# Ledger of designs, part 71: designed miniproteins, single chains, continued (2)

Each design is a single chain, and the fold is of that chain. pLDDT is the mean over its residues in the fold that is shown.

## One batch from the design tools (miniprotein)

Design m6444
Fold by ESMFold2-Fast:
Structure m6444 (fold): chain A 71 residues (1-71)
Amino acid sequence: MSPEEKAEKLLELLKEMGVYPDKEALDELIKLLELNEKLKRRLEIEIAVMASTEGFKVADKEQFEKIKKAL
């Protein structure tokens, strides 16, 4: 799967979780995904932190697993 395809799937999952990144955030996400596998793992953590910062009362475990799978 290309970095662009991964970013699109991740963006869909983030939107389902109530996170709406702008174009700049999406472009940066694609760039980060192109670097390497270690950075992909780091990005997973940053995305989890961002989702938590949106003030979710209850984390959707299924959505979080989909985000990890998309990376």
Scores: mean pLDDT 62

Design m6445
Fold by ESMFold2-Fast:
Structure m6445 (fold): chain A 94 residues (1-94)
Amino acid sequence: GDEETKRSQELLEQGRAKGGLVGLIDIAIEYVKQGRNEDALMALSLALHQALNRHYYDVADLISKASKKIVEGDNEGAIKLLEEARRKAEELLK
């Protein structure tokens, strides 16, 4: 299939193995650290969908802000927002 479809499926499987929403955020942080911004945005689009489906609106807002920072080239700012999103997601999954 399409390369992008394969990456989305791989990201969903890796996220599931690493705790779903939290796993997808962790994958996105790793990609941002590697300068793989397009892959990070793909992982964050999947994380945003999961946060919205669970009504975790604070987490969804942080993911959206982090995605904007990545688009603006502020990778360090994006990582800080994603680390906050990760902490909030962990608290909500207790």
Scores: mean pLDDT 83

Design m6446
Fold by ESMFold2-Fast:
Structure m6446 (fold): chain A 60 residues (1-60)
Amino acid sequence: MLSEEELKEKIEETAKEFYEKLLASFSQPLSEDQKEILKKYSEKEAEKKVKEELEGVTFL
């Protein structure tokens, strides 16, 4: 059970990792628009990942 502050911090850290991985997968120049889209996408994916953990989804 994470506090609101802890939840936001974990999402932000996870989003940073997703963003870095996405950038590493692209070897092409990215526009500002593309970087913004990737950042938003990473934030959304990180939020989903953290919420799945909180919902008690157990990997077996």
Scores: mean pLDDT 73

Design m6447
Fold by ESMFold2-Fast:
Structure m6447 (fold): chain A 65 residues (1-65)
Amino acid sequence: AAEADGLSKLTGLTKDEAQQLVDALKNSTADEASSAVENIIKSASDGDKTLAKSIAKEALKKLSS
């Protein structure tokens, strides 16, 4: 719950989309999960919330398939 809430606030994803991303990250390899999280955090830290949301949605799509 806390992880999904954090991702939702960071990326602008819905809570449901953020929870799906958290679940996908937990089911991914450590390298894939770390890379996805780092890319999301970096884009959000740069202040580009539109890019952060796009990266998060792309990560969800790749990790959930």
Scores: mean pLDDT 76

Design m6448
Fold by ESMFold2-Fast:
Structure m6448 (fold): chain A 91 residues (1-91)
Amino acid sequence: DARRAAFVAEVLAANADASEEERAAAAELAETVGLAEEAMRRSSPELREELEEEAERLEAEFADRASDPEAQRELARRLRRLALETLEREA
């Protein structure tokens, strides 16, 4: 879910030995998770469940690559698209 993705991003950002690239990727992911959470708050319960399920699926897909900055950016991009699509469906 989006909250768990935010937790992962925070863990990476708090890692003192993380590279600058890893910290930048974690920050981008955290920002995107915030956007997704905002979209969920504005959505109907049914759309919120769909977004949560898709976010959880994405998190699972990228779990093995959580430390990869490119994977984190790809996850952020896909979550951003889901958030925008959800907001459009509510508009």
Scores: mean pLDDT 67

Design m6449
Fold by ESMFold2-Fast:
Structure m6449 (fold): chain A 72 residues (1-72)
Amino acid sequence: AAERARELARRAEEALAAGDYIGAVGHFMAMLALTLEHPDDAEVLAELARAAEALGMSEVAARYRARAAEAA
């Protein structure tokens, strides 16, 4: 799960660098789906928080960062 989350985060970063915000959001949504499969996986939650921060979703990032800390 964590390795897949990192791969999706990497793809989201690549999409952002290319100016493909729709693609970046798509990868973020795929990461969000991983939290439904692995709701207390601290690494998955941490990668989701980083992706949310990169997308400018600071409130969402803070929420998942807090959950990651609790799950660790």
Scores: mean pLDDT 78

Design m6450
Fold by ESMFold2-Fast:
Structure m6450 (fold): chain A 66 residues (1-66)
Amino acid sequence: SKELYEKGLEALKQGDKESATKYFSQSAHEASFEGDIELSLRSMSLALELQGRDDLAAAARRRAEE
């Protein structure tokens, strides 16, 4: 889950927005399954932001900060 999140960050650093979105989505699902709610919400927020879903990304980010 954290490894997928890090891969997403590296993809963003390289300008690969599509791969970054996929890695963050996978990280969110895996983290949720592992019970890492904060990482799941953070990864989901980044994936939603990359897809232009800013309102949903903001909601997920707020939940992660609880």
Scores: mean pLDDT 76

Design m6451
Fold by ESMFold2-Fast:
Structure m6451 (fold): chain A 67 residues (1-67)
Amino acid sequence: SMADRYAAGAALGALAAGVVLSREEGRRLGQNAHTDPEGREWARKGAEAALAGDYEAGARYALQAAK
């Protein structure tokens, strides 16, 4: 799904910035991207930032989506 793609992209962007999400943060990122409109938007921003090469922004958005 697009939500899974956003969550994966955001998580990979965070990793590229040196931010390793915990297992629980990764699970919450995926859940929020799927069930929470705000979490989905943060995950989308994270994935788009990572695709643009802005890994620091990608990491911030991934952590915001995982809250």
Scores: mean pLDDT 85

Design m6452
Fold by ESMFold2-Fast:
Structure m6452 (fold): chain A 106 residues (1-106)
Amino acid sequence: SEQLQKLLTLSSELKKKLLENPTPENLASYISASREYFRHLLELGNPNLPELVQNEIGRLEFLKSLLPEKFHDALQEEIELLERIKAGKANESELAHDPEIEELLE
């Protein structure tokens, strides 16, 4: 999907911005882009979703090791949401739609 590739590219760029300038706004943007990506995967019924979610959990654990402790609670909450998605205990409504991320994909 072209949309999924754009979301992956955006997520990579937002992760880079977060690491260069760790702010609540940059963390929120990264999480929003990640959630849009997984929301699309859930809507498409992608059979690789559990593996892709596990890969993102690994990335968030790594980000916790690099980012200031003040961001660790927000990252842990996202990891816990992704674990519930992987277990089939969460749906698309828990992956909040962000209109600002849609604008960035134009």
Scores: mean pLDDT 79

Design m6453
Fold by ESMFold2-Fast:
Structure m6453 (fold): chain A 67 residues (1-67)
Amino acid sequence: SLLEAAAQQAGEQAALIVAHKEGVPLEEAKVVSAETDGTSAVALVEVRGKLYKVELNNDGSYKVTEI
C-alpha cells in the first residue's frame, strides 16, 4: 500500500540521518520501526546498541532524540 511504502521510505531516510550523525556506515543503522500518517513520520533506529527516535516532518525538517 502507499502508506506501507511511505513508512519504509521514512525508515530508510531515518537510518541515513542517524548513520550520518553518528559517523557509521548505513549497514550499522538498523530500522526498528517506522510509522507514518502520510504527512509526517516517526522511526526508531538502532546504532551500536543505542536507540534513536527520528521525527520526520513534511517540510523536510527532522528531529533526532536518543532514547
Scores: mean pLDDT 84

Design m6454
Fold by ESMFold2-Fast:
Structure m6454 (fold): chain A 64 residues (1-64)
Amino acid sequence: SMAEKLERLAELDERLRVVDLTSQQTLNDMKERLAILKELNHPEVEATQRIVELMEARIAKAQG
């Protein structure tokens, strides 16, 4: 439901306050947040998508 998606978004926002922004765990949380924002047709979708893409590229380079 919409209410459950909003509750999960709030939980992810709380988690993202205390997690390293360069970590795989943070990337996974950001990707989940992006999926919820897309379902809500939220104006932050494009900006969040760009951050996810940059984090994925950065992590991939660190693993190589």
Scores: mean pLDDT 79

Design m6455
Fold by ESMFold2-Fast:
Structure m6455 (fold): chain A 83 residues (1-83)
Amino acid sequence: MLEKAREYLEKARKAYEEGDEISAIKYLGEAMGALIEAADQIPEVRDLVHTLLTSAARDVGLGKLEDAIEYLEGALRVLEEAL
């Protein structure tokens, strides 16, 4: 379940570090989708994960891609620790 989210986040971070903002935004969107699907299976952390995803989406809209990546990496850690 979380393997795809991790792969997309690694791709988003690499694209961001290489200055490819378009690819970074694309991979962040894919990671958000995977994290939502995982959160729906783990009710005890769902609300926290959705809060982190909302913060990430806001920061993508503001061009704060590093902060958005950090919020999604946080959501992934919350889900991995709940498994």
Scores: mean pLDDT 85

Design m6456
Fold by ESMFold2-Fast:
Structure m6456 (fold): chain A 85 residues (1-85)
Amino acid sequence: DELERELLERVRELAKDQSPEVQQTALNLVRSYVNAVRAYREGNKEEFEKHLKLGKEYEEKLKKEDPELLRGIADLLAEAGRRLA
Protein backbone atom coordinates (compact mmCIF):
# COMPACT_ATOMS: atom_id res chain seq x y z
CA ASP A 1 0.00 0.00 0.00
CA GLU A 2 2.76 2.50 0.92
CA LEU A 3 4.94 1.24 -1.94
CA GLU A 4 2.00 1.60 -4.38
CA ARG A 5 1.38 5.18 -3.15
CA GLU A 6 5.08 6.13 -3.51
CA LEU A 7 5.27 4.51 -6.95
CA LEU A 8 2.18 6.38 -8.23
CA GLU A 9 3.55 9.68 -6.84
CA ARG A 10 6.90 9.16 -8.62
CA VAL A 11 5.11 8.32 -11.89
CA ARG A 12 2.95 11.47 -11.59
CA GLU A 13 6.16 13.51 -11.15
CA LEU A 14 7.82 11.87 -14.21
CA ALA A 15 4.73 12.52 -16.35
CA LYS A 16 3.75 15.96 -14.95
CA ASP A 17 4.71 17.89 -18.12
CA GLN A 18 2.95 15.43 -20.46
CA SER A 19 -0.63 15.58 -21.77
CA PRO A 20 -3.45 14.33 -19.49
CA GLU A 21 -3.94 11.32 -21.81
CA VAL A 22 -0.25 10.32 -21.56
CA GLN A 23 -0.33 10.84 -17.77
CA GLN A 24 -3.39 8.57 -17.49
CA THR A 25 -1.77 5.87 -19.68
CA ALA A 26 1.37 5.96 -17.49
CA LEU A 27 -0.68 5.66 -14.27
CA ASN A 28 -2.77 2.82 -15.77
CA LEU A 29 0.42 0.96 -16.75
CA VAL A 30 1.78 1.21 -13.18
CA ARG A 31 -1.58 0.17 -11.65
CA SER A 32 -1.67 -2.86 -13.98
CA TYR A 33 1.81 -3.85 -12.77
CA VAL A 34 0.85 -3.45 -9.08
CA ASN A 35 -2.35 -5.47 -9.61
CA ALA A 36 -0.40 -8.22 -11.43
CA VAL A 37 2.14 -8.47 -8.56
CA ARG A 38 -0.71 -8.65 -6.01
CA ALA A 39 -2.49 -11.39 -8.00
CA TYR A 40 0.78 -13.34 -8.33
CA ARG A 41 1.32 -13.20 -4.53
CA GLU A 42 -2.26 -14.40 -3.96
CA GLY A 43 -1.78 -17.31 -6.42
CA ASN A 44 -4.56 -15.94 -8.63
CA LYS A 45 -3.33 -16.90 -12.11
CA GLU A 46 -6.45 -15.59 -13.91
CA GLU A 47 -6.14 -12.09 -12.40
CA PHE A 48 -2.36 -12.13 -12.99
CA GLU A 49 -2.83 -12.90 -16.71
CA LYS A 50 -5.61 -10.29 -17.00
CA HIS A 51 -3.45 -7.52 -15.50
CA LEU A 52 -0.40 -8.56 -17.56
CA LYS A 53 -2.49 -8.25 -20.73
CA LEU A 54 -3.76 -4.81 -19.69
CA GLY A 55 -0.23 -3.72 -18.78
CA LYS A 56 1.09 -4.80 -22.19
CA GLU A 57 -1.63 -2.76 -23.94
CA TYR A 58 -0.76 0.38 -21.92
CA GLU A 59 2.97 -0.26 -22.48
CA GLU A 60 2.50 -0.41 -26.28
CA LYS A 61 0.39 2.77 -26.21
CA LEU A 62 2.96 4.64 -24.08
CA LYS A 63 5.82 3.36 -26.30
CA LYS A 64 4.18 5.11 -29.28
CA GLU A 65 3.32 8.31 -27.35
CA ASP A 66 6.45 8.80 -25.20
CA PRO A 67 9.21 6.14 -25.28
CA GLU A 68 11.39 8.17 -22.86
CA LEU A 69 8.65 8.20 -20.22
CA LEU A 70 8.17 4.44 -20.71
CA ARG A 71 11.91 3.93 -20.05
CA GLY A 72 11.68 5.98 -16.83
CA ILE A 73 8.65 3.99 -15.67
CA ALA A 74 10.38 0.68 -16.53
CA ASP A 75 13.34 1.73 -14.34
CA LEU A 76 10.99 2.57 -11.45
CA LEU A 77 9.16 -0.76 -11.80
CA ALA A 78 12.48 -2.67 -11.84
CA GLU A 79 13.57 -0.84 -8.64
CA ALA A 80 10.20 -1.57 -6.98
CA GLY A 81 10.43 -5.23 -8.06
CA ARG A 82 13.80 -5.59 -6.31
CA ARG A 83 12.35 -4.11 -3.09
CA LEU A 84 9.36 -6.51 -3.24
CA ALA A 85 11.64 -9.56 -3.67
Scores: mean pLDDT 82

Design m6457
Fold by ESMFold2-Fast:
Structure m6457 (fold): chain A 66 residues (1-66)
Amino acid sequence: MEEFIDEEYERLRAEHPELVEQAEKQAKKYSKSDPLLQRLELVRMLASILGDEETVDRIDKIIDEL
């Protein structure tokens, strides 16, 4: 789970570094106490913006398990 999220984050960061920086600011605003939840929300937000519905679905399932 965490390995998948970290890998996806690094991929998005390499392809769209400017979007990642902006999304990090927004993620901190909404989930300031849980670093795993912050990372999940960040990756979901980026995937949603980029139209990667498969990644959004995977992250939604992970959040539902928390």
Scores: mean pLDDT 70

Design m6458
Fold by ESMFold2-Fast:
Structure m6458 (fold): chain A 73 residues (1-73)
Amino acid sequence: MEKEKALKEIEEQSKLITETMENAEKLDPEEAAKKVLEASKKAAEQLKKLGDDEGAEYTLKVGEGAAKWILEK
């Protein structure tokens, strides 16, 4: 079902964000920030497809904050 595919994509993108944040010190900061932003956008797009506009907006803000934190190191 389409909903199951969207939920799986959100889970995969969330895992990618977590792994990127955990390995931020081993990665190029600009590349790590870009990966977090891209994953956040993909997760937010799936959340919008599920009708969770508030969750999508929150996910984008969290992604921007995480990217800023990586770049400020």
Scores: mean pLDDT 80

Design m6459
Fold by ESMFold2-Fast:
Structure m6459 (fold): chain A 96 residues (1-96)
Amino acid sequence: AAAARRAALEAELERVMKEAWEINNYEDNPQKRIETMRELIEERLDTEPFAPAIRALLEAQVTGSREAALAAVERMRELGVLTEAEVEEALELIEA
């Protein structure tokens, strides 16, 4: 069920994003922010099935890259954490 996978991903995102938000606020160098966030993902989440989606979302947030945001949505679709309707909505928001 997509809803159960989405809930699990949201719980992991909440935990990781709290730490990532702090890193993002205190590290002025965008490259260092990406490196530190990647280390956080590798240490905490690399063994989890959601790690690729979380990694893509965090990279999109740090870089502001449209390509990274699109990659994140695609990873979440592959993991079954988004319904087709939710994918369409997310793509529309990224393109806006």
Scores: mean pLDDT 63

Design m6460
Fold by ESMFold2-Fast:
Structure m6460 (fold): chain A 62 residues (1-62)
Amino acid sequence: ATEEIYRAADAMAAGNYEEARKHLVRAGLDEETADKLVEEGKAGMDPSTIARRARAALEAAR
């Protein structure tokens, strides 16, 4: 899970939003949450902040 979140952040930093979305879903996020984080990344949110928010969303789902 954590490794997939960092792969998503790296993909966003490279502008590969489709790849970032796939990694977030593989990490265990639902598609709605993954889509929201991708849109925030497109809007200029730092990849490190997105990784933090993705981890928080996974912990909240447990």
Scores: mean pLDDT 80

Design m6461
Fold by ESMFold2-Fast:
Structure m6461 (fold): chain A 70 residues (1-70)
Amino acid sequence: EKKKQELLERESRAILKAYENKGFLDGERKRRELVAQGTPEEAQRRGDEILKELVNKYTEEAKKRVEELK
């Protein structure tokens, strides 16, 4: 029983990290698009915000799915 819980925790961390990486890649792509299309300084600051928001969004989705596994 405890062994199963520990395995779920390890799997949960792996899932969370995979989703965080995906969010980071998507966020970085979107940031670069904004820098190319918008005002340079504003795009840089907003790009960092969007990257953080996308990473958080995917991380929250991963956590929700992990909670359902419990």
Scores: mean pLDDT 71

Design m6462
Fold by ESMFold2-Fast:
Structure m6462 (fold): chain A 66 residues (1-66)
Amino acid sequence: MEKIEKYLEELRKDIEEAAKTLSLQEVVDLFNKKLDEYLKEITDPEAKKEFEIRGMKILEEVFKKR
């Protein structure tokens, strides 16, 4: 679980930065690309589930700010 914290922090930073300059569709495309890349690196099924849930929450928070 603690290993995914770094991936979630990087995902959050990438998406927050993208949201400042990119369109909503471009942010979604980047999010999906990054999420898929990180999910490929995570082998534990429970960690994958947590990462996906928490990653989606990051996207929701970023969209709430728009």
Scores: mean pLDDT 78

Design m6463
Fold by ESMFold2-Fast:
Structure m6463 (fold): chain A 65 residues (1-65)
Amino acid sequence: PFPEVTVAKVYTFIKIMKLSDEQLVSFFKKEFGVEIADKKASLKEKLEIFAKQTGMEPYKDEIEL
């Protein structure tokens, strides 16, 4: 259901919109059906879980690994 969405595009959206941790988790659940069990997880960890659950290509080069 997400043929033109990448983790890179999602990361850019998060940065532009300056989403809080709560807004980020809500955004993932509402728009993609992705649940993040650990609210305290880092942005990197949340994006890794998001990529794995959606089957999207992992974002690289601009996120500290």
Scores: mean pLDDT 70

Design m6464
Fold by ESMFold2-Fast:
Structure m6464 (fold): chain A 89 residues (1-89)
Amino acid sequence: MRRLLVLVAANSAAISEEQAAAMAAALRASGAAAGLDTTVEVRLAPDEAALRAALAEAVAAAEGRVLAEFEERDAAGRVVALAAVIEVT
């Protein structure tokens, strides 16, 4: 079975802690339905610089292979979420 770590950094000005927890639960359920051993980590940060730093730190700590990276922006161009999907050994 392929082991995946999904790391999400969410902007606390746009996304609440409760919404972040719901997002993590949905991602874990989706991974399980696909037959994947999926761990989801969500971190909250107040701005784009802190979001990028939090994601980079989590990716470095994971010591896996990055498969995909995602960036979501709102209509004002503010980064609302960053995500990385990592294959871990």
Scores: mean pLDDT 80

Design m6465
Fold by ESMFold2-Fast:
Structure m6465 (fold): chain A 100 residues (1-100)
Amino acid sequence: SAKDKLEDAILSLILHALHENADDPQAQALLVEAAEIFGKWLKGEISLEEAVERLRELAAQSTNPVVRATLELIIELLKLYEETKDVEAVEKKVREWLAS
């Protein structure tokens, strides 16, 4: 389903960032919290506006520029999906990011 593909794409981003920052406890904690926020939004428990606000707060708390960039990308992808409902566009953006 589109939701399953969206979940796989966003979680792939988060898992990649967790792996790259394995020795950074703050990065690990912020990325786990980002996964929980995404999960709540995906289940319809919070609005897009609430999810974006919470993710921006996590990005602002990070001293790691890669973690900050990853969180800002997640915000962009959630907005892209809500605007277009195009999961393939989200998957493409994730693949391009992971290849860079």
Scores: mean pLDDT 88

Design m6466
Fold by ESMFold2-Fast:
Structure m6466 (fold): chain A 100 residues (1-100)
Amino acid sequence: SKEEEAKKLLEELIELYKEMKKAIEAKDVQTFEELFKKAGELLKKLYELNKDDPEIQKLIEEIERHLVGARVYALDGRYDVAIARLEEAIKLAKEMLKKI
């Protein structure tokens, strides 16, 4: 179902965000960039699956803002701020799982 596909995408995104945190902690910017690209592709698929749900789309847009923020701060060497942004993305993704 659409709901089961959305749940699988969210679970994969949560694991990707955790791996992105590990990459930042390891100062592995290359792995972080590869994971960021994959996360963006999955988030776009999630957005398209939920075109008729404005509340879910708003949550996706908020997650995207935190993901983009994490990248900006990671590239600037502000790893603590980047990690905090990824933790907010994980929190919002878990919140969305409860609504789907």
Scores: mean pLDDT 89

Design m6467
Fold by ESMFold2-Fast:
Structure m6467 (fold): chain A 79 residues (1-79)
Amino acid sequence: SQQGQQLYQQGQQAYAQGNYVEAARLFTQAGDLFEQAGDYKSASQAYSNAAEAAGRAGNLEEARRFFERSRRASEKWRE
């Protein structure tokens, strides 16, 4: 998904700028689009990055939820 890739890149830029809340939001949106496209590998990576961004923002419960979504996407990619 081209839109998913663009959102993922925007998330990386936000993360590099220290905008962790915005980075988590952008990575989550990218992950959702990758998952809808059946690209579970990219979805897993995007949710993992959303989890790290949420953790750095101090949003530990969101980080846990995104990490679980990353794990589920990884399972779908491998099986």
Scores: mean pLDDT 89

Design m6468
Fold by ESMFold2-Fast:
Structure m6468 (fold): chain A 102 residues (1-102)
Amino acid sequence: DEEAIEALVEAVLRVAEVAKELIPLLEAVRQNRTPENLEALAKGVQEFRERVREAAEEFARRNGIPLTEELIDELELLSHVAAAENLSREQLREIYLANLNK
C-alpha cells in the first residue's frame, strides 16, 4: 500500500540521520582502535538502536499494527543502508517497491 510505503520511507530517513552520526565514530575506530574510540562507538550504536525502536513504535501506533521484531529489524537494516549509501527518499522508495514486486 502506497501510504504505508511512504510512512516507512519517512521513518527510515529519520533514523538514517542518527545512523550517519555513527560514520565518524566508525572512522575513529578504523584509524585508531583505542578503548575510548570503541566505547564511543558502542554508545553511538546503542543510541541508534533506541531511535530505531522509537521510530518502529511510532510507525506501528500510527498505522494500527503491532510492534514486531520483524518491523524493528527492517527499519534497522534499511536505515543502515540509507546512511551508508546516502540514499534519497526517492531511491529508498524505488528499492522498497522493487522488493515488493518480486
Scores: mean pLDDT 77

Design m6469
Fold by ESMFold2-Fast:
Structure m6469 (fold): chain A 75 residues (1-75)
Amino acid sequence: MVEELAEKLIAALEAGDEWAAAEVLNQLAPLQAADLIPRLFSGKISAQELQERLGLSVDHAQRIVAAAEKLRKKR
């Protein structure tokens, strides 16, 4: 389910596990993952775009972007 995959993605990003995060994105949006993965990790994607492209709630989209930004700033 989309909600369960969103929670798994957030958990992977918070754990700093980029491989797990990429795998969850492939499950959530297999046709779009190749575009979304690099944009998410480079900070070139908005919460609104995630909501629109992945069918996520505003809360899930915002939490995903925040977790990815925190992970990006550690590098």
Scores: mean pLDDT 79

Design m6470
Fold by ESMFold2-Fast:
Structure m6470 (fold): chain A 106 residues (1-106)
Amino acid sequence: MRDRMLRLAELQLELRKLKGKVTEEQAERIRRALARERAGQTQAFGGAAVRDDVELGVLEVEIAVELTILLQSRGKTWQDLTDAERAALDAEVEARLRAEIARLKA
């Protein structure tokens, strides 16, 4: 589950950069936090690493809100989903993000 959230965060960051919705400083902080999470470094020490984690946390909350809106459009809540349905939703959102990124890069 965490690996899928990290993939969605990476794709959302790329999409937001293409749309001009994040600054280069914010994007770099998020990239550092993602790299640390990917390396299995789950604890932040020092103010810079804490700030990087805050920026990633804001992006993760925004992704969770977007997923919640999508579920509401389908008449569902997070509590109504099986583990397989949660996995399918993550895969669907990933595919949509990849398609939008490809369109904007073309």
Scores: mean pLDDT 76

Design m6471
Fold by ESMFold2-Fast:
Structure m6471 (fold): chain A 80 residues (1-80)
Amino acid sequence: SAEEEAAFERLAAVLQLDERQRAALREILTSDPKNPDVALLAGFLRGLGLSDERARAAAEAVARAPSLVEAYEAMVRVLS
């Protein structure tokens, strides 16, 4: 949806993602939205240079989010 795309683009901007990284993150978050792969997401974020603590906090926020939009928004809050 337009709301999901807007929330994702804000997240991508906060993380300063290139096109390939945007595609990878979108795949991680949309492949199984009911059971997000927290370890894979945390590993991706650490690969971007985030600290282990910050990567883990963001991945946990995604796991607790009731929707994809709220997952993107929660990550932005943790990472801002």
Scores: mean pLDDT 84

Design m6472
Fold by ESMFold2-Fast:
Structure m6472 (fold): chain A 102 residues (1-102)
Amino acid sequence: DEEKKIEEARQKMYQYLTEVAGLSPEAAEKVAEIIERRLRGEPSKKVAEEALELARSLSVKDSAAPAYIALKEALKNPEYKELAEEAAELLTESAQALAREK
């Protein structure tokens, strides 16, 4: 059952994002949804664009995970260089903000 495997993967990803990565439940749910879409065959460019949009919509603290996903997907194709650069910038900003909260 393909659907059951995707649902189980989504649930495990949500658990990891909340328990290990420390994301808010709302942010983790949205990131898990993007991962589910990728598992269902969504193109890497669309996944990168959706993950970037999510990163921009979230708090700086929660934006690192979707920015990293966007960067990974964008790096799969050199034509997506601008998406990769924007994702890397957002990831850097998130890391710097988290470091300031020491």
Scores: mean pLDDT 79

Design m6473
Fold by ESMFold2-Fast:
Structure m6473 (fold): chain A 85 residues (1-85)
Amino acid sequence: MSVIEIDLSKAKKEGENIVLPATDLNTGAKYRIGTESIEDFVKNLEALVPFNVVNEETGEIYLVIPKKVKVEGDKIIVEGEVEKL
């Protein structure tokens, strides 16, 4: 099980999308998450909807299947499974 921290305070607009940085707190792996709306992304996370992350070093895409989500200010902690594709 992975623990992923998403920092909303570091959201960056890239083209038509908003990019959110994410870090696996167990492995130190750095990911990026693309979304069109931070509000919709947070709502989907709280509903435990699976989402994709991109590894910043390799460019490989992983599926995150959330089991628990905690929203605390500008940080979101996601506990779940991480699967390659």
Scores: mean pLDDT 85

Design m6474
Fold by ESMFold2-Fast:
Structure m6474 (fold): chain A 87 residues (1-87)
Amino acid sequence: MSREELIEELERVREEVEELLAKETDPAARRGLQRLLDGIDAIIRALREGRPLSEVAAGAAVARTIADRLHSRHPELPRIEIPVIPA
């Protein structure tokens, strides 16, 4: 997957998280969704700034952990799939 394709995929995930955050009424779930959104934004920025894929992959692993914990604590929320970055 190219850097541009990774950005497009992450922007799609970002839109999904924004839609969930807009509909969420539970304060704890909203905080988790906001943390995930901030993480995705940081990864997109790193990709756009030409940061090494190893650094981007580390950020994506953190975002996946946040997404997994969010689904575990709030099973009513869909499982958000953060793309695996090959680095």
Scores: mean pLDDT 84

Design m6475
Fold by ESMFold2-Fast:
Structure m6475 (fold): chain A 119 residues (1-119)
Amino acid sequence: MDLAVKIYELIKKYLPDLSEDERNELARISLLLYRYLTNTLDLPKEVIEKFKKVVGTSDVSKVTFEQFVKALEEGLGITLTERQKKILEGIFEKAKEVIDTLNEELFLEILEEVLKENK
């Protein structure tokens, strides 16, 4: 099963009060966060370069959540709700602690833990 589908199903399971559009947006941004943290972004080169420039550092372990949000807003035109920010901050901070070992399975475990806390 695709990582994007697994992320969406966890969001649907723990946050059934969100609309389908809200679940899809949170899933898309969560997947983008995983790809950013693992240096596997699947975006046009110009978009990746703009995003990295807004973040201001190449060392992902030193990036703050606020710098990541700014890069989403200024680099990709993505505006987060307060609930999305709270959830994504939890994922970001936990994933950063394990950045050197971060993989799809561990990311899904972190996502599920954060979603359970925000149910």
Scores: mean pLDDT 82

Design m6476
Fold by ESMFold2-Fast:
Structure m6476 (fold): chain A 89 residues (1-89)
Amino acid sequence: MEVKVRVKSVTHFPDGTTRIEIEVTGPVSTVVLEVQDAAGTRRFAAELEDSEVKTYTVTVPGNARLLGATALDESGRVVATSPPATFTR
């Protein structure tokens, strides 16, 4: 089945967190975010509770850049990837 993941926004908050909004089309069990900060590149995994969630918001600590998002199905296989956001709003 066709699955699509898209980064909608990346926002740096004054409390020292980064909020990332991801739009998901189709059945996805987990989204893995690849982020870069001053310490290097890190990966964060966010499990989707509902298979019908179309927009998912992930909050990560620190001021980070999103390098990409990868969507995994129930078997852990890659079904879609998203490029990084070009800028934050």
Scores: mean pLDDT 69

Design m6477
Fold by ESMFold2-Fast:
Structure m6477 (fold): chain A 78 residues (1-78)
Amino acid sequence: SSNLVGLALYGELVEKAKTLKPGDKVEFRTAAFPDKVFRGTVQKVVELSETLSLLGVEVDDPRLHGKIVRATELRKVE
């Protein structure tokens, strides 16, 4: 089942978040599961400061169920 995950974005990933919009497909890695690539659909982008954004992503993977996790890599899928 689909689940909304919050990705905490720091540093250069904040700038990447500014290029994203709802409906965009993304691939990302998290600090919690460093060896795994997750895929999802952007639902919302929230800029909290110049150094921190939250990206809401629908991910069909239950391991991220209801969590806010730190993203270590983020890219838009073309």
Scores: mean pLDDT 83

Design m6478
Fold by ESMFold2-Fast:
Structure m6478 (fold): chain A 84 residues (1-84)
Amino acid sequence: SKEKLKEIIKKLKEKASKSTDPQKVKMLQQAIDALEKALKDTNPVVLIGQALHLMGLALDSTDPEIVKLLEEAVNAVVDLLKSV
């Protein structure tokens, strides 16, 4: 749902604001941007593209908390795709 996507964006923004690692902040910002694009454009091709991007970020992350948030983000985008 869009509400669940907004909740995940809020959690990612909070994590980014508390992080002192510039590489982690950049990764979190890329995830935020991907989710905001998914909220703005629910076209299936766009949603698939954003889900793949988020999966790539999760695979590149070594922080289990960030990986968990990215997995929740992917699932929320997939749920939105099923509702289109």
Scores: mean pLDDT 81

